Designed miniproteins, single chains, continued (3). Designs and how they scored, part 21

Each design is a single chain, and the fold is of that chain. pLDDT is the mean over its residues in the fold that is shown.

## One batch from the design tools (miniprotein)

Design m8748
Fold by ESMFold2-Fast:
Structure m8748 (fold): chain A 57 residues (1-57)
Amino acid sequence: MVEEIIKRAKEALEKGDVLSAEIELGVLELYSAVNKDNSYDEEIKELREKIEKAKKE
């Protein structure tokens, strides 16, 4: 189900919906923290960087 969160975040970014992308990133970060699963750290980092860039446009 983490894959669905990542997919929704990426789709929101593609549509220019930065707020929805930030919400989905927050859900992903919370999931990773609760499960102590570092497998998604790179995806979280990439999404955060893309959101940062979108916020400046």
Scores: mean pLDDT 79

Design m8749
Fold by ESMFold2-Fast:
Structure m8749 (fold): chain A 60 residues (1-60)
Amino acid sequence: MYLKKGEEHEKKAEEALKEGNYEEARRHLAKATMYYLKAGDYEGADKSIEKLQEIVNEMG
């Protein structure tokens, strides 16, 4: 299920952030956004996009 895949990647992004690995977190959030969009979960996709924008700001 696409929704479950989105949740899995969001979880992996949170773990990457915990480790300070912004590049890995960005990759997982991008995948989470794609899966949420495929699932029709625009709320989940929007949330992932917001987190992705914050990480891009941290990366410079």
Scores: mean pLDDT 80

Design m8750
Fold by ESMFold2-Fast:
Structure m8750 (fold): chain A 75 residues (1-75)
Amino acid sequence: MKEAEEYKKKGEEYEKKGDYEKALEAYEKAAILYYEEKKYEEAAELLEKAAEVLKKLGLDEGAERALALAKKLRE
């Protein structure tokens, strides 16, 4: 639990600094950890944050896939 929260905070800090590649890595790690804990709503939120970063990197297909996965986790 706390480890997922740590990666979420790291992702937010990297995103604020414009380190989008590092922000993406941190958000993906946080999403995986929340998923392993069966916290699907939290995992979906991190995938949505990752999608925003992917769009900033010009990786639109990756962003669409992340959003589709987030939607499935909320269902």
Scores: mean pLDDT 84

Design m8751
Fold by ESMFold2-Fast:
Structure m8751 (fold): chain A 80 residues (1-80)
Amino acid sequence: SEEEKIIEKIKKDFLEHADLVLRLLAGRPDVTREQARAVLQSLVNSAYSDLLEAGVSPEKAEEFKKEMTAELERRLDEVM
């Protein structure tokens, strides 16, 4: 479906961007884990808004937000 194609594209772009941001934050000695989490959460919220603007249903956008929040917490635990 068109909705699934939009979600897949935004998810791929989001994860590539989030990985880059996380690596940059993990490399900064003055950045705390809590500050990194806040930055990553703002990226999740931005992607959520992009999904809604693209016409993705609120239910699917919420599923994405929940999935990505959990995924970023796992990745943050691995590097910080």
Scores: mean pLDDT 86

Design m8752
Fold by ESMFold2-Fast:
Structure m8752 (fold): chain A 92 residues (1-92)
Amino acid sequence: MEPGVTLITYAAMKAGLSREEALAIARGERRPTDEQLERIRKVIQEMLKKAGVKAEVEVRADPETGRLLVFLKNVTDEDMDNIGRLGAEVAG
């Protein structure tokens, strides 16, 4: 399983979605609701915080593909060092 798909699946399951729904969303096969998107964003934000990343997380569904795009705002130099370890796993 691709790292980005694994991370989004995990975050969606943590947000209260079933494994099947989480995997479908991570692969762009199903569009999440606005409420599900916000919960997924919060889980990713918490994961980044545990890794020492303080950047704000925005998660947006691509309306054409259904794939989740993860955006980071207010990234610091310290965040960049921590993202270097997570970048390949967080990028969807």
Scores: mean pLDDT 73

Design m8753
Fold by ESMFold2-Fast:
Structure m8753 (fold): chain A 119 residues (1-119)
Amino acid sequence: SLVEAIRQAARDAAERVEKALGPEGKRWAEHILKTGEAAVEYIRDPEKAEEIVEKLRKESPLAGDIGRAALETVRAALDPSHQDEADKAVREAFEKAREYSPALAIAAGDFITRIREAL
């Protein structure tokens, strides 16, 4: 199912960042898993998905940017008129993620690609 595909993509990305980011890896794995939950929730309850991303942003501005990119990706897959907004959010989040950690950028990029492919 779409929900299971997104959850599996989040688990795979979380495992990758946990192994790659050293002491920060476990925290980033938690951020990626919450991002996957937000992406799933967006399909049924966009307001609840927005609340999850806002909580992520309070813990980490970069985790909030990645969460926003994931929600915009789901929104664009459901309504292609939002594709330019999704592309911008993804580009801006990945530029910041790459500056923080190339491994985080790769894991987040693979995760966003798998959301797009599942939809």
Scores: mean pLDDT 88

Design m8754
Fold by ESMFold2-Fast:
Structure m8754 (fold): chain A 64 residues (1-64)
Amino acid sequence: SLEELAEEVYELALKEGYSERQAQGLADAVRSGDEVVLRVARKEAEEAGLKKVAALIDEAIALL
């Protein structure tokens, strides 16, 4: 579900060195279910080198 993916994105982003605010932003993007917001979040994660987070966001996009 999007909620489970949002929780995984939050924990993984924190583990990979993102601040709580940045991790929450990515999790909220996943929880939104908005394709445009999710694609922007995916690009942010990819540019930050958060490859596993970007993959989880790809899974969220596939659920839309």
Scores: mean pLDDT 86

Design m8755
Fold by ESMFold2-Fast:
Structure m8755 (fold): chain A 67 residues (1-67)
Amino acid sequence: MELAKKAVELAEQALEAGDKEGARLFLEQAARYLEKAGKKEEAKEIRELVEAEDYEGAIKKAREAVE
């Protein structure tokens, strides 16, 4: 969970800086860590939001999942 949380924080920072590619990469890392932690449905939802280019929605979902 700690690695997923850090990945989400980095994704949020990347998006705030206008780095959509960095946000995508960190969100993919967060989803992978969440999947390893047994949160496969949350990881799937995050990946779907990233595919839709809804990075803000993906970050919100990822933050909820790392609580």
Scores: mean pLDDT 84

Design m8756
Fold by ESMFold2-Fast:
Structure m8756 (fold): chain A 79 residues (1-79)
Amino acid sequence: LEEEIEKNREGYVKAAEDLIKKSRELAEQYLKTGDKELARKAVSYLTAAAILAAMSGDEEVLKRVLEEMKRFDKLIEEA
């Protein structure tokens, strides 16, 4: 399993990227609706993305997740 995961590190990167995109979509919906549940889900997706990025060992993806977290904080502040 661990060796298979190591072979498929690209899978972790893709999963992290997908979660970043989903969080961005949820953040946009939150700005339109004011539904705090959407904001909570976006934070959960970003947290999962950060874990996956860290597990992948890809510092660029991890940096991107952190940038998205900063963007989300700014969007919540604006709402």
Scores: mean pLDDT 76

Design m8757
Fold by ESMFold2-Fast:
Structure m8757 (fold): chain A 103 residues (1-103)
Amino acid sequence: SPLEDLKKGEELLKQGKYDEAIEYFTRALLGIADPKLRARAYNLLGEAYMKLGKYDIAIKWYERAIKLDPDNAEAWRNLGLAYRKKGDIEKADEYFKKAEELE
């Protein structure tokens, strides 16, 4: 099921199996219609790509997450972390501030 694929992806992410986690999250998204669950899966895809050092790809997934769930403080915080990893300190600070306002 899509929710089982999402849970398996989260388990794999925790184990450091980032490429496998991405496969499960991508598969889960094929069966998830709920916008908040889709945003969660997008945020988790971003986290997996962050762990792989693929910051530009991670940013695109976090942007998709906040578009579906703009009140998700976690996704805004993760977007800030991605920009910090790229050395864009001004954008990082802006997104961290948005995350803090939502908490």
Scores: mean pLDDT 91

Design m8758
Fold by ESMFold2-Fast:
Structure m8758 (fold): chain A 86 residues (1-86)
Amino acid sequence: SDEEIEELIKQLSDPDPAVRAEAARRLGELAVEGRVEAVEPLVKALNDPDPRVREAAQQALVRVHLLGSEEVRRALAEALKKNSGK
């Protein structure tokens, strides 16, 4: 749901890196399921200060690339271009 995605995006800013890593993992599941809104927050999470969060975001985006729909993969390509400046 939109409410779940909005809450997970907020959790990517949680002070606890364990909460941020779990949010990244769940957003990855939603992106694979077709929720394009989850993709750009995951790309931004690749720049998280905690390596655990960066790894969760990287794993999520690899799964999006391998298992996601064409629409979700297109959103991933666009988000990567938009966020290529760090």
Scores: mean pLDDT 86

Design m8759
Fold by ESMFold2-Fast:
Structure m8759 (fold): chain A 62 residues (1-62)
Amino acid sequence: ADKLNEEGKELYAQGRYEEAAKLYQKAIELDPNYKEAWRNLAAALAALGRLKEAAEYAAKAE
């Protein structure tokens, strides 16, 4: 989970939000309690204009 989250953060920093979102989703699949991955997925979804999904994932991150 940690490695996927870190790779996702690198992609996000490069503006590769779609690829970052996929890695964050995989991190959550491996560890659903990984709150940082939920927050990062929400940020990537917001950057993609998927605001409703971003809000839902941000709420799960707390």
Scores: mean pLDDT 81

Design m8760
Fold by ESMFold2-Fast:
Structure m8760 (fold): chain A 63 residues (1-63)
Amino acid sequence: SFYEALKLASEALKAAKEGNLEEAKKLAIRAAQVADPATARFIAEQLKKAGFEELAELVEKEA
């Protein structure tokens, strides 16, 4: 669902900002798996704007 995907994406972003990249990757993958293609694209764009291009690419690949 859109809400669940965004919640997981926000948790991934928080983990990334805290330096916990392993947790951020796991949360980003989960966000992509519960997102529809449009939501996954939106999440990837937000992660890229925040400076986490690797996480954005991961979301794009998993969706």
Scores: mean pLDDT 83

Design m8761
Fold by ESMFold2-Fast:
Structure m8761 (fold): chain A 70 residues (1-70)
Amino acid sequence: MTPEQQLLEQLRQLLRELREAAARGDLDAVLERTLEMGGLVREAEERGLLTPEIARVWDEGVAVLTELAE
């Protein structure tokens, strides 16, 4: 697995966990998953691995947070 594919898979897993936490109202888990996703996106940017697919997964996470913020 390439580093890009590995980061993308980790972000997709965190996005699923973020959506599940948001659906059950677990704000502590939402915060934890958001921080983990942000860390991976920063790592991807620093390594020059910020692909359109990684950006899209991050945008989907931001959308979940925006909906949760009302």
Scores: mean pLDDT 82

Design m8762
Fold by ESMFold2-Fast:
Structure m8762 (fold): chain A 101 residues (1-101)
Amino acid sequence: SEEKKKKINEIKNKIKQLLDELYGIARTWARLAGDEEKLAEVDRLHAETKEKIDKSKNPKEMIKILEETVERLYELGVIPHAVYEDFKKRIEEIKKEIEKL
């Protein structure tokens, strides 16, 4: 239905916005640390993530990319634990929206 297509597009846009927000936070933390190598790695990961998102066909693939990105940026040490927990909670809320599709 047209209504289902609208909901899918809204969820896709929400995931894209969360990815941009997450990478913005990661860049800020890398800059504050003065770690130019980590900042460059964050920029490369963001470009890689954008390519994965562009190739993804549905919200389930996109949410998995977001989950993997949160874990990878946390392992890299460019997001604090509070940000990691906040994004995991927001991801679980989006997963519930996807289940209703």
Scores: mean pLDDT 88

Design m8763
Fold by ESMFold2-Fast:
Structure m8763 (fold): chain A 93 residues (1-93)
Amino acid sequence: MALEVGEKVLEALYKGAKEAGGEEVAEKVVEKYGAVVYTSAALRTIGLEIDLILAGESPEEAEKKAAEKTLEELVPEAYKKGAELAKKLLAEA
């Protein structure tokens, strides 16, 4: 599940960048920032899952809630950040 969250957040970054700068610029944004965005989203999901288990949630509920909360928070942020990074790359060209 954490890997799937990372993938969806990365997709949002790409979509935001593509809307702002086109496909070629979006590919450059993902090349430069994709690995850190993916890894950070996956790790945040795992961290929240651990916190929920320690708070008394079942492992199954913790996994589901951690994924849902991370996607709700990070997908809109990644989309906006993708657009910002695309605009920055266009301004530097």
Scores: mean pLDDT 86

Design m8764
Fold by ESMFold2-Fast:
Structure m8764 (fold): chain A 105 residues (1-105)
Amino acid sequence: PLPETPVGMAEAAMRGNLEKGAPRLLTATWAALFLLLAGEEAAAREVLVSVLGRADASPYDLLAEALAELGFSPELVAAVRAGDRAAVAEALRRLGNLINEVINK
């Protein structure tokens, strides 16, 4: 069964990816990118706080830190920190591909 809300969809996807052995930072960062694109900024922030251990920053700052830790380019990280929706969408696409690679290895 598919959840009806973006938050429910993100929770289900994150759980499934963790069950398949994907790293928590990787799965949580993907969920946060998805939630930000869906307009769920508070939920995105909560997911990122749970893996980064920080609560004193915006969801875009936390997301930029997570992407930097995952090895994304400084240019993409800076664009995401600035709230560039196209950069958030590109990061979501690249991270989804990376999750598929990790699960299949």
Scores: mean pLDDT 80

Design m8765
Fold by ESMFold2-Fast:
Structure m8765 (fold): chain A 77 residues (1-77)
Amino acid sequence: SRAEAEALRAQGVAAAKAGDYATAGDHYRAAGELYERLGDLERAIEEYKLAVIHYLQAGDEAAARAAAERAARLERL
């Protein structure tokens, strides 16, 4: 549901404030996946881009690349 996606985004913000960038990326990615399933592609793209930023801060280049590719795919629709 949208409320679940918003809760995941809030958890991502909290994790980022705590300096846990990998967990923040995971929460933003999960929110993006949920928005994508709801058909809210603009919000899904935004959440995937936030996941990229936080995964890069965590040094997780593979997770950042996966999130970036997903955002780029949705932007081509």
Scores: mean pLDDT 88

Design m8766
Fold by ESMFold2-Fast:
Structure m8766 (fold): chain A 77 residues (1-77)
Amino acid sequence: HMEKAMEEVMELELKAEDALAAGKGKEAAELYIEAAEIAEKAGMKGMALRLYDKAIEAAKDDPELKKKAEELKKKVE
């Protein structure tokens, strides 16, 4: 259900923002990817693309994770 998915995405996005504030870019990127996958499965394409962009930025110090987020974003569009 889209409503349930939106709630879960918002919770994960808040956790990712907290991780970024704590200097934990890798953890933030993983949380953004999880949120983006939930948004994608719920048909929220625009939200998924935005969350993958946030994951790419959060993973700037982790080339492997950044590449994964970029590849996942390309699959959405």
Scores: mean pLDDT 85

Design m8767
Fold by ESMFold2-Fast:
Structure m8767 (fold): chain A 60 residues (1-60)
Amino acid sequence: SLIEELKKLAEEYYKLVQEYNEKLLANIDDKEKQEKLMEEFKKRAKPIEEKAEKLNKEFL
């Protein structure tokens, strides 16, 4: 179902956010490392966001 697919994507996204928040906090004084982590997060988040947008457009 659409709801179950969106829920799964939300759970994957939430887990990714938690992972990168922990990494960012570990590197709070390293701006260069933070920038690299943010770029890595964007690349990993993009396919999740695109799948969620596709589902929303097709069914809502």
Scores: mean pLDDT 82

Design m8768
Fold by ESMFold2-Fast:
Structure m8768 (fold): chain A 67 residues (1-67)
Amino acid sequence: LSEEEREELARRAREGMLKVGASEEQAEKIAELIRKGGSKEELLRVGRETGQAGAEAVAWEAGEALE
């Protein structure tokens, strides 16, 4: 992914996390991981830690887009 594509993915993942009820801190953590090149496993871990059913799905979609 280009820097621009990665930033767009981070923004979309952050919005997705907020829509499923994650906190702003949790949503920003997902966005930061995407910007920094975090692994799919790290993204899924943060998604699971939110405790929101939809958060893991948001993290999965972001992880797939990174590969």
Scores: mean pLDDT 79

Design m8769
Fold by ESMFold2-Fast:
Formats: sequence, C-alpha cells, structure tokens
Structure m8769 (fold): chain A 65 residues (1-65)
Amino acid sequence: SLVEDYLNAGKLAYEKGDYETAIRLFEKALKYDPNNKEAYRLLAEVYEKLGQTEKAEEYRRKADS
C-alpha cells in the first residue's frame, strides 16, 4: 500500500531523529488517506518531540475522533 509505504518511511525517519522528513512523509500518507488515525498519532508524537505541545494535542484529537 502507498499509504503504508509512506507511514513506514516516516517511522524510519523519526527513529533516526529526522523529524522534518518524518512530518513530510506522514503528511503524504494523509494526502492519500485523509482520515488515517495512525498518521495523526505519529504526527502528534513528532510534534511532542519538537516541544510543540499545542500542535501535538491538535493531532492527538484528530487521531481520537
């Protein structure tokens, strides 16, 4: 799946500390699947690592909706 490929690539970038690349890849997953809850959870986790707590909370709400 194209969506799964973007999510897996984003997870790999995240594990390497490349948060900018991880965000772009998770956003690409959302372009093809706009309601993908896994992508929203992963974006929340990246923004939490970046100290952007409001942005992280926004994405967590989207994952839980």
Scores: mean pLDDT 88

Design m8770
Fold by ESMFold2-Fast:
Structure m8770 (fold): chain A 55 residues (1-55)
Amino acid sequence: GSKYSREELEEVVRLVMGAGEEGTSEEEIIRAVKKILPEASDEEIREAIRAVLER
């Protein structure tokens, strides 16, 4: 179980991707999201990245 909602994870991913430089890697996005949501797992963040990119 996650401490964060899917919506919260997706919003933070959008913020990180929007603030990132062109060509930011998935690993860099995961690292930045974990600074904001330290209890988020890598798997939860990867799923949120996928969801944001599929929209």
Scores: mean pLDDT 76

Design m8771
Fold by ESMFold2-Fast:
Structure m8771 (fold): chain A 85 residues (1-85)
Amino acid sequence: MSPDVERLVKDVPKEGMELVKLPFKLKDAPKEEKLKIAEEGIELLEKTLETLKKAGAPQEIIDEIEKKLEEAKKEYEELKKKIES
């Protein structure tokens, strides 16, 4: 596996999930900034998924990243609910 593809499979999904979860840990940050950080995490995961699909990555890898993206979107909805409350 090339270094770029290995990073997309291992490091980038972790970074995306950490960005989505980071707003829950931030104190004193504006709600709009928290939402923006979570959105950046989701966008990173979506771009990673598209790149891996285009590169012909194994279906098992694609499924794992899709699962992380679904989890990230659920975290984002929970963040929105918390901010709206």
Scores: mean pLDDT 75

Design m8772
Fold by ESMFold2-Fast:
Structure m8772 (fold): chain A 60 residues (1-60)
Amino acid sequence: MDEEVENNIEVMKQATEEANKIDEEVGKQIEELKKKAEEDPEKAGEYAQKAQDLLAEAKS
């Protein structure tokens, strides 16, 4: 995995941990997105953005 994709995966990993402290369901959704990013690196940035959106929504 290149550095850009690895960075996006790290962001999603941190978002998953943060979300699990707020809402377990949101944490699972972000974990699913991380898995999708690993399977489709071309969309890793898109999945990372969606994960951040989910985390922000959970914090609202």
Scores: mean pLDDT 77

Design m8773
Fold by ESMFold2-Fast:
Structure m8773 (fold): chain A 66 residues (1-66)
Amino acid sequence: MERKEELLRRAEELKERARRLADERLSEAVIRGLDWAVEGVESGTLSLKAAEEGLRAAERVIRRAE
């Protein structure tokens, strides 16, 4: 599987988890960050490595809020 496709799929999974958070402000902030990372990868302005690091940071935030 292409790394970019896997990353985009993972970002969608994390956005779904973020939408279920009770803290709506945190949910919105995390989704915004994930959308920014996806846009950066699609436009070529953000490296896959940087986006993967961003997704790991978002996942840690989501896990703490769940």
Scores: mean pLDDT 80

Design m8774
Fold by ESMFold2-Fast:
Structure m8774 (fold): chain A 60 residues (1-60)
Amino acid sequence: MLKFTDPLTGKTIEAESFDEAGEKMAQLLEEELKKRGLPVTDENIARLVREKVEEFTKKL
């Protein structure tokens, strides 16, 4: 079992495999867009990912 904090959403993810972890991370990004009232599109997901990655990278 894998257990870690997703740096893009700040949520704790528990998964049995890396593939499952990736699916859960994608679901958290989708829910974040829905929470913000934005449509779940590839463009909005990519933009949200870039925004979160920039914030994460700046802390390194």
Scores: mean pLDDT 73

Design m8775
Fold by ESMFold2-Fast:
Structure m8775 (fold): chain A 61 residues (1-61)
Amino acid sequence: LKEVAKKLLLKIFDERLPAELSREELRELGKEVGISDAEVDALIAALGKEVVSIGDLFALL
């Protein structure tokens, strides 16, 4: 999960994306950095949230 969170965080900062992302937004972002939908779904399940913040991703590091 840490590697998935790192890749998503880097892409969010590079593209100046919103501070909160939905599951579908995270899946689209993941495709651009080589992360599968299953990996994104596992990250969301681990966080227990339908909307993921930058802070939630940092908590996985």
Scores: mean pLDDT 78

Design m8777
Fold by ESMFold2-Fast:
Structure m8777 (fold): chain A 73 residues (1-73)
Amino acid sequence: KPTIEELAEELAKKYGEEVAKIAREALEAQERVKAEYDELVARGASEEELKAFEERARKELEPLEKELQEALA
């Protein structure tokens, strides 16, 4: 699996440094959200807690995904 840094470097070569920076921020946020979700599952969080987390995470990630899509357009 390529690291966030490796993916950002590939994007910088193809789309430029600005796009790579935006992509790295989005990927870092996604990895953090996944780690938090995995921790909730590991501690036995309820289905209600997991759904609430998923909704909050989606709202957090949506602006970053939009910014990346706009930069790639």
Scores: mean pLDDT 78

Design m8778
Fold by ESMFold2-Fast:
Structure m8778 (fold): chain A 67 residues (1-67)
Amino acid sequence: FDELAAEGEALSPAEKEVYRLGMELLAQGKTPEEVRKAIREKGKELGLSDEQVERVFALAERTFAAL
């Protein structure tokens, strides 16, 4: 799980913000589909591509599963 920490540290400030939001929504019991919609909207506001948002979502999902 050290790899997940390294990936998190490599994220830009905007990507970290989307990652944190994704983690919080997953912790609230939102479905992966609901989380994806919310973080895609936030990512677009911050100037992130859909590809970057999906990458951040995958990291958040892996981190949440590792808890």
Scores: mean pLDDT 75

Design m8779
Fold by ESMFold2-Fast:
Structure m8779 (fold): chain A 81 residues (1-81)
Amino acid sequence: MTEEEWRAEGEQAVADARSLIDDLEKELKNVKTKEEARQLHIKLVAARILASMARYAGLTEEADEILKRIDELGKKVDEIL
C-alpha cells in the first residue's frame, strides 16, 4: 500500500471503531440476557482490532481513546454477565 492508502485505512479504522462503539453503547441499554451481553463482548473484540489498525497506522492518540472506550464498555458488559 502507499503511505496515503495506509493513512486512509487507519482513519477509516478509527471511524469504523467509533461507529461500532456508538452502536454497542445503544445495544447495551437494551441488553436483557447474558447471551446478548456475550454477543456485545464479541463485537468489542472487533473494535479492539480496529483500534490496533489505527495504532499501526500511527494514529496513537485516537487508538488510545478508542481502547479506553472499549475498556469502559467491557466493564459494563461484565456487570451483566
Scores: mean pLDDT 80

Design m8780
Fold by ESMFold2-Fast:
Structure m8780 (fold): chain A 85 residues (1-85)
Amino acid sequence: MVEERLRELEKRIEEYAKESKEKAFILAGGMVIGIAEVYDPARGAALRAQMDARVAANPELADWYAEAERFREEAAAIMREMLAA
C-alpha cells in the first residue's frame, strides 16, 4: 500500500537522525516538498523556493540538499501512483 511505501521513506530518514538530526530534518523537508508538489502544487513550489534559498545560503550542506532532492522525487512518485488509482 502507498502508506507502507511512505512509512519506508520515514524509516530511512529516522536512520539518518541517528547520525545527524540536522541531516534528517533536511531530508524530511525534501519528502514534504515531494508530497506537497503532487497534492498542492502551489504550496510545493513555495516550499521548493524556500529550500533553494537555504541551499544558496548554506553551500557546505549541498550534499545533504542533493539527498533531500532524491527523497522529494521518491515521495512525489509514490503520491502520483496513489492519485492515479
Scores: mean pLDDT 80

Design m8781
Fold by ESMFold2-Fast:
Structure m8781 (fold): chain A 92 residues (1-92)
Amino acid sequence: SDEVVEELKAMMDLAREAGAKVEVSVEGDRVTLTFSGLDVRTLTALALRAIGMGLDGADVEVKIEGDTLTITVGGLSKEGIEEILRHHQSLQ
């Protein structure tokens, strides 16, 4: 949904502002966002937002390894994926 795309973009912005590395990969209708070098506060905030999307019915998976947060979201439109990739490019 468009709301999921906007939330993912907002999460990418928050991670970047916190000095984290933001990476994106695409597989079919699924997008994986990897945030590396997160402080505990920012990691917790992003993880809770990802969990919130899942509770609201989004197809979301969350993995935490040390200071790295990986979020995979499925069921995205081609347009939504292109918007996420464009946003990621703007953060380089």
Scores: mean pLDDT 88

Design m8782
Fold by ESMFold2-Fast:
Structure m8782 (fold): chain A 70 residues (1-70)
Amino acid sequence: SLEELKERLRELIMEEASIGVEIIGEAVKKLYSEDPEEREEAEKKLEELAEEAQRIQKEIDRLLAEIKAL
């Protein structure tokens, strides 16, 4: 149903926003941490978060296409 698709879209948008906040936090650590290990860990997490953000965006695009087709 349209309501189910809209609810799933809302959930994905909230997940995307959460990842965005985490990306900002990790980017700050990468740029400003005095600890080389913290910078390397932040870089690794940024790569993982970028992949997850891409996955979520593809799912959002899919759901938007389904809603538009209704």
Scores: mean pLDDT 87

Design m8783
Fold by ESMFold2-Fast:
Order: C-alpha cells, then structure tokens, then sequence
Structure m8783 (fold): chain A 70 residues (1-70)
C-alpha cells in the first residue's frame, strides 16, 4: 500500500531528524543506508520488502534514540 509506505517514510524521516539534532553520526549513517535500501526495493517493485526495511529501521532508530536520551 503506497499510502502506508508514505506514512512509514514520514515517521522514519522524523526519527532521522531527531538523530540529526543530537549529532548522532552513526545513527544518521544507519538511517541513510536504510533509506537507500528501501528506495531500491521500491524502485524494483518490491513494496513488501520496502515496508519491511522501513519498519525495521524505525524500530532500530527508536531504540537508539531511547539509549541516547539516557
């Protein structure tokens, strides 16, 4: 579902922006690599894989953000 992918993309982008505010270079790099993989899957028509990549990246970025705020 394209609308769900767009929602996940927005949520993912907001998490990357929070890491940018914290100057977390490792988290930002991870985010950019995950975005590249998700976009590649989307271009190849693998929407399920693009969704899976975004959901996993969102989970990992949330966990990282939680650790950085401790």
Amino acid sequence: DLEELQRLGREFRELVEELEKLNDEEGIKYGLEAEKRAVRAYILGDYEEAKRILEEAIRKLRERLKELKK
Scores: mean pLDDT 85

Design m8784
Fold by ESMFold2-Fast:
Structure m8784 (fold): chain A 85 residues (1-85)
Amino acid sequence: MVEEKLRELEKEIEEAAKKSKEEAFILAGGMVIGILEVYDPEKGAKQKAKMEEYVKKNPELQDVYKKAQEFMKRAAEIMKEALES
């Protein structure tokens, strides 16, 4: 169910926040971008570009950005499922 999949993303962000609030912020941003890519692709593309610029200026975030890209895909699939329900 859509709610169960969203709860899984929420728990992963919460767990990340216990270790790094910055990493949790980047993961949450990935989730929002994924949702926007389905709901409003133009805004999604703009937010993704801004995150890529931020990560480019902060190379230490490269590994967490890979996980954020996974969150983008997972959130987009959840949003598509919700819209087709």
Scores: mean pLDDT 82

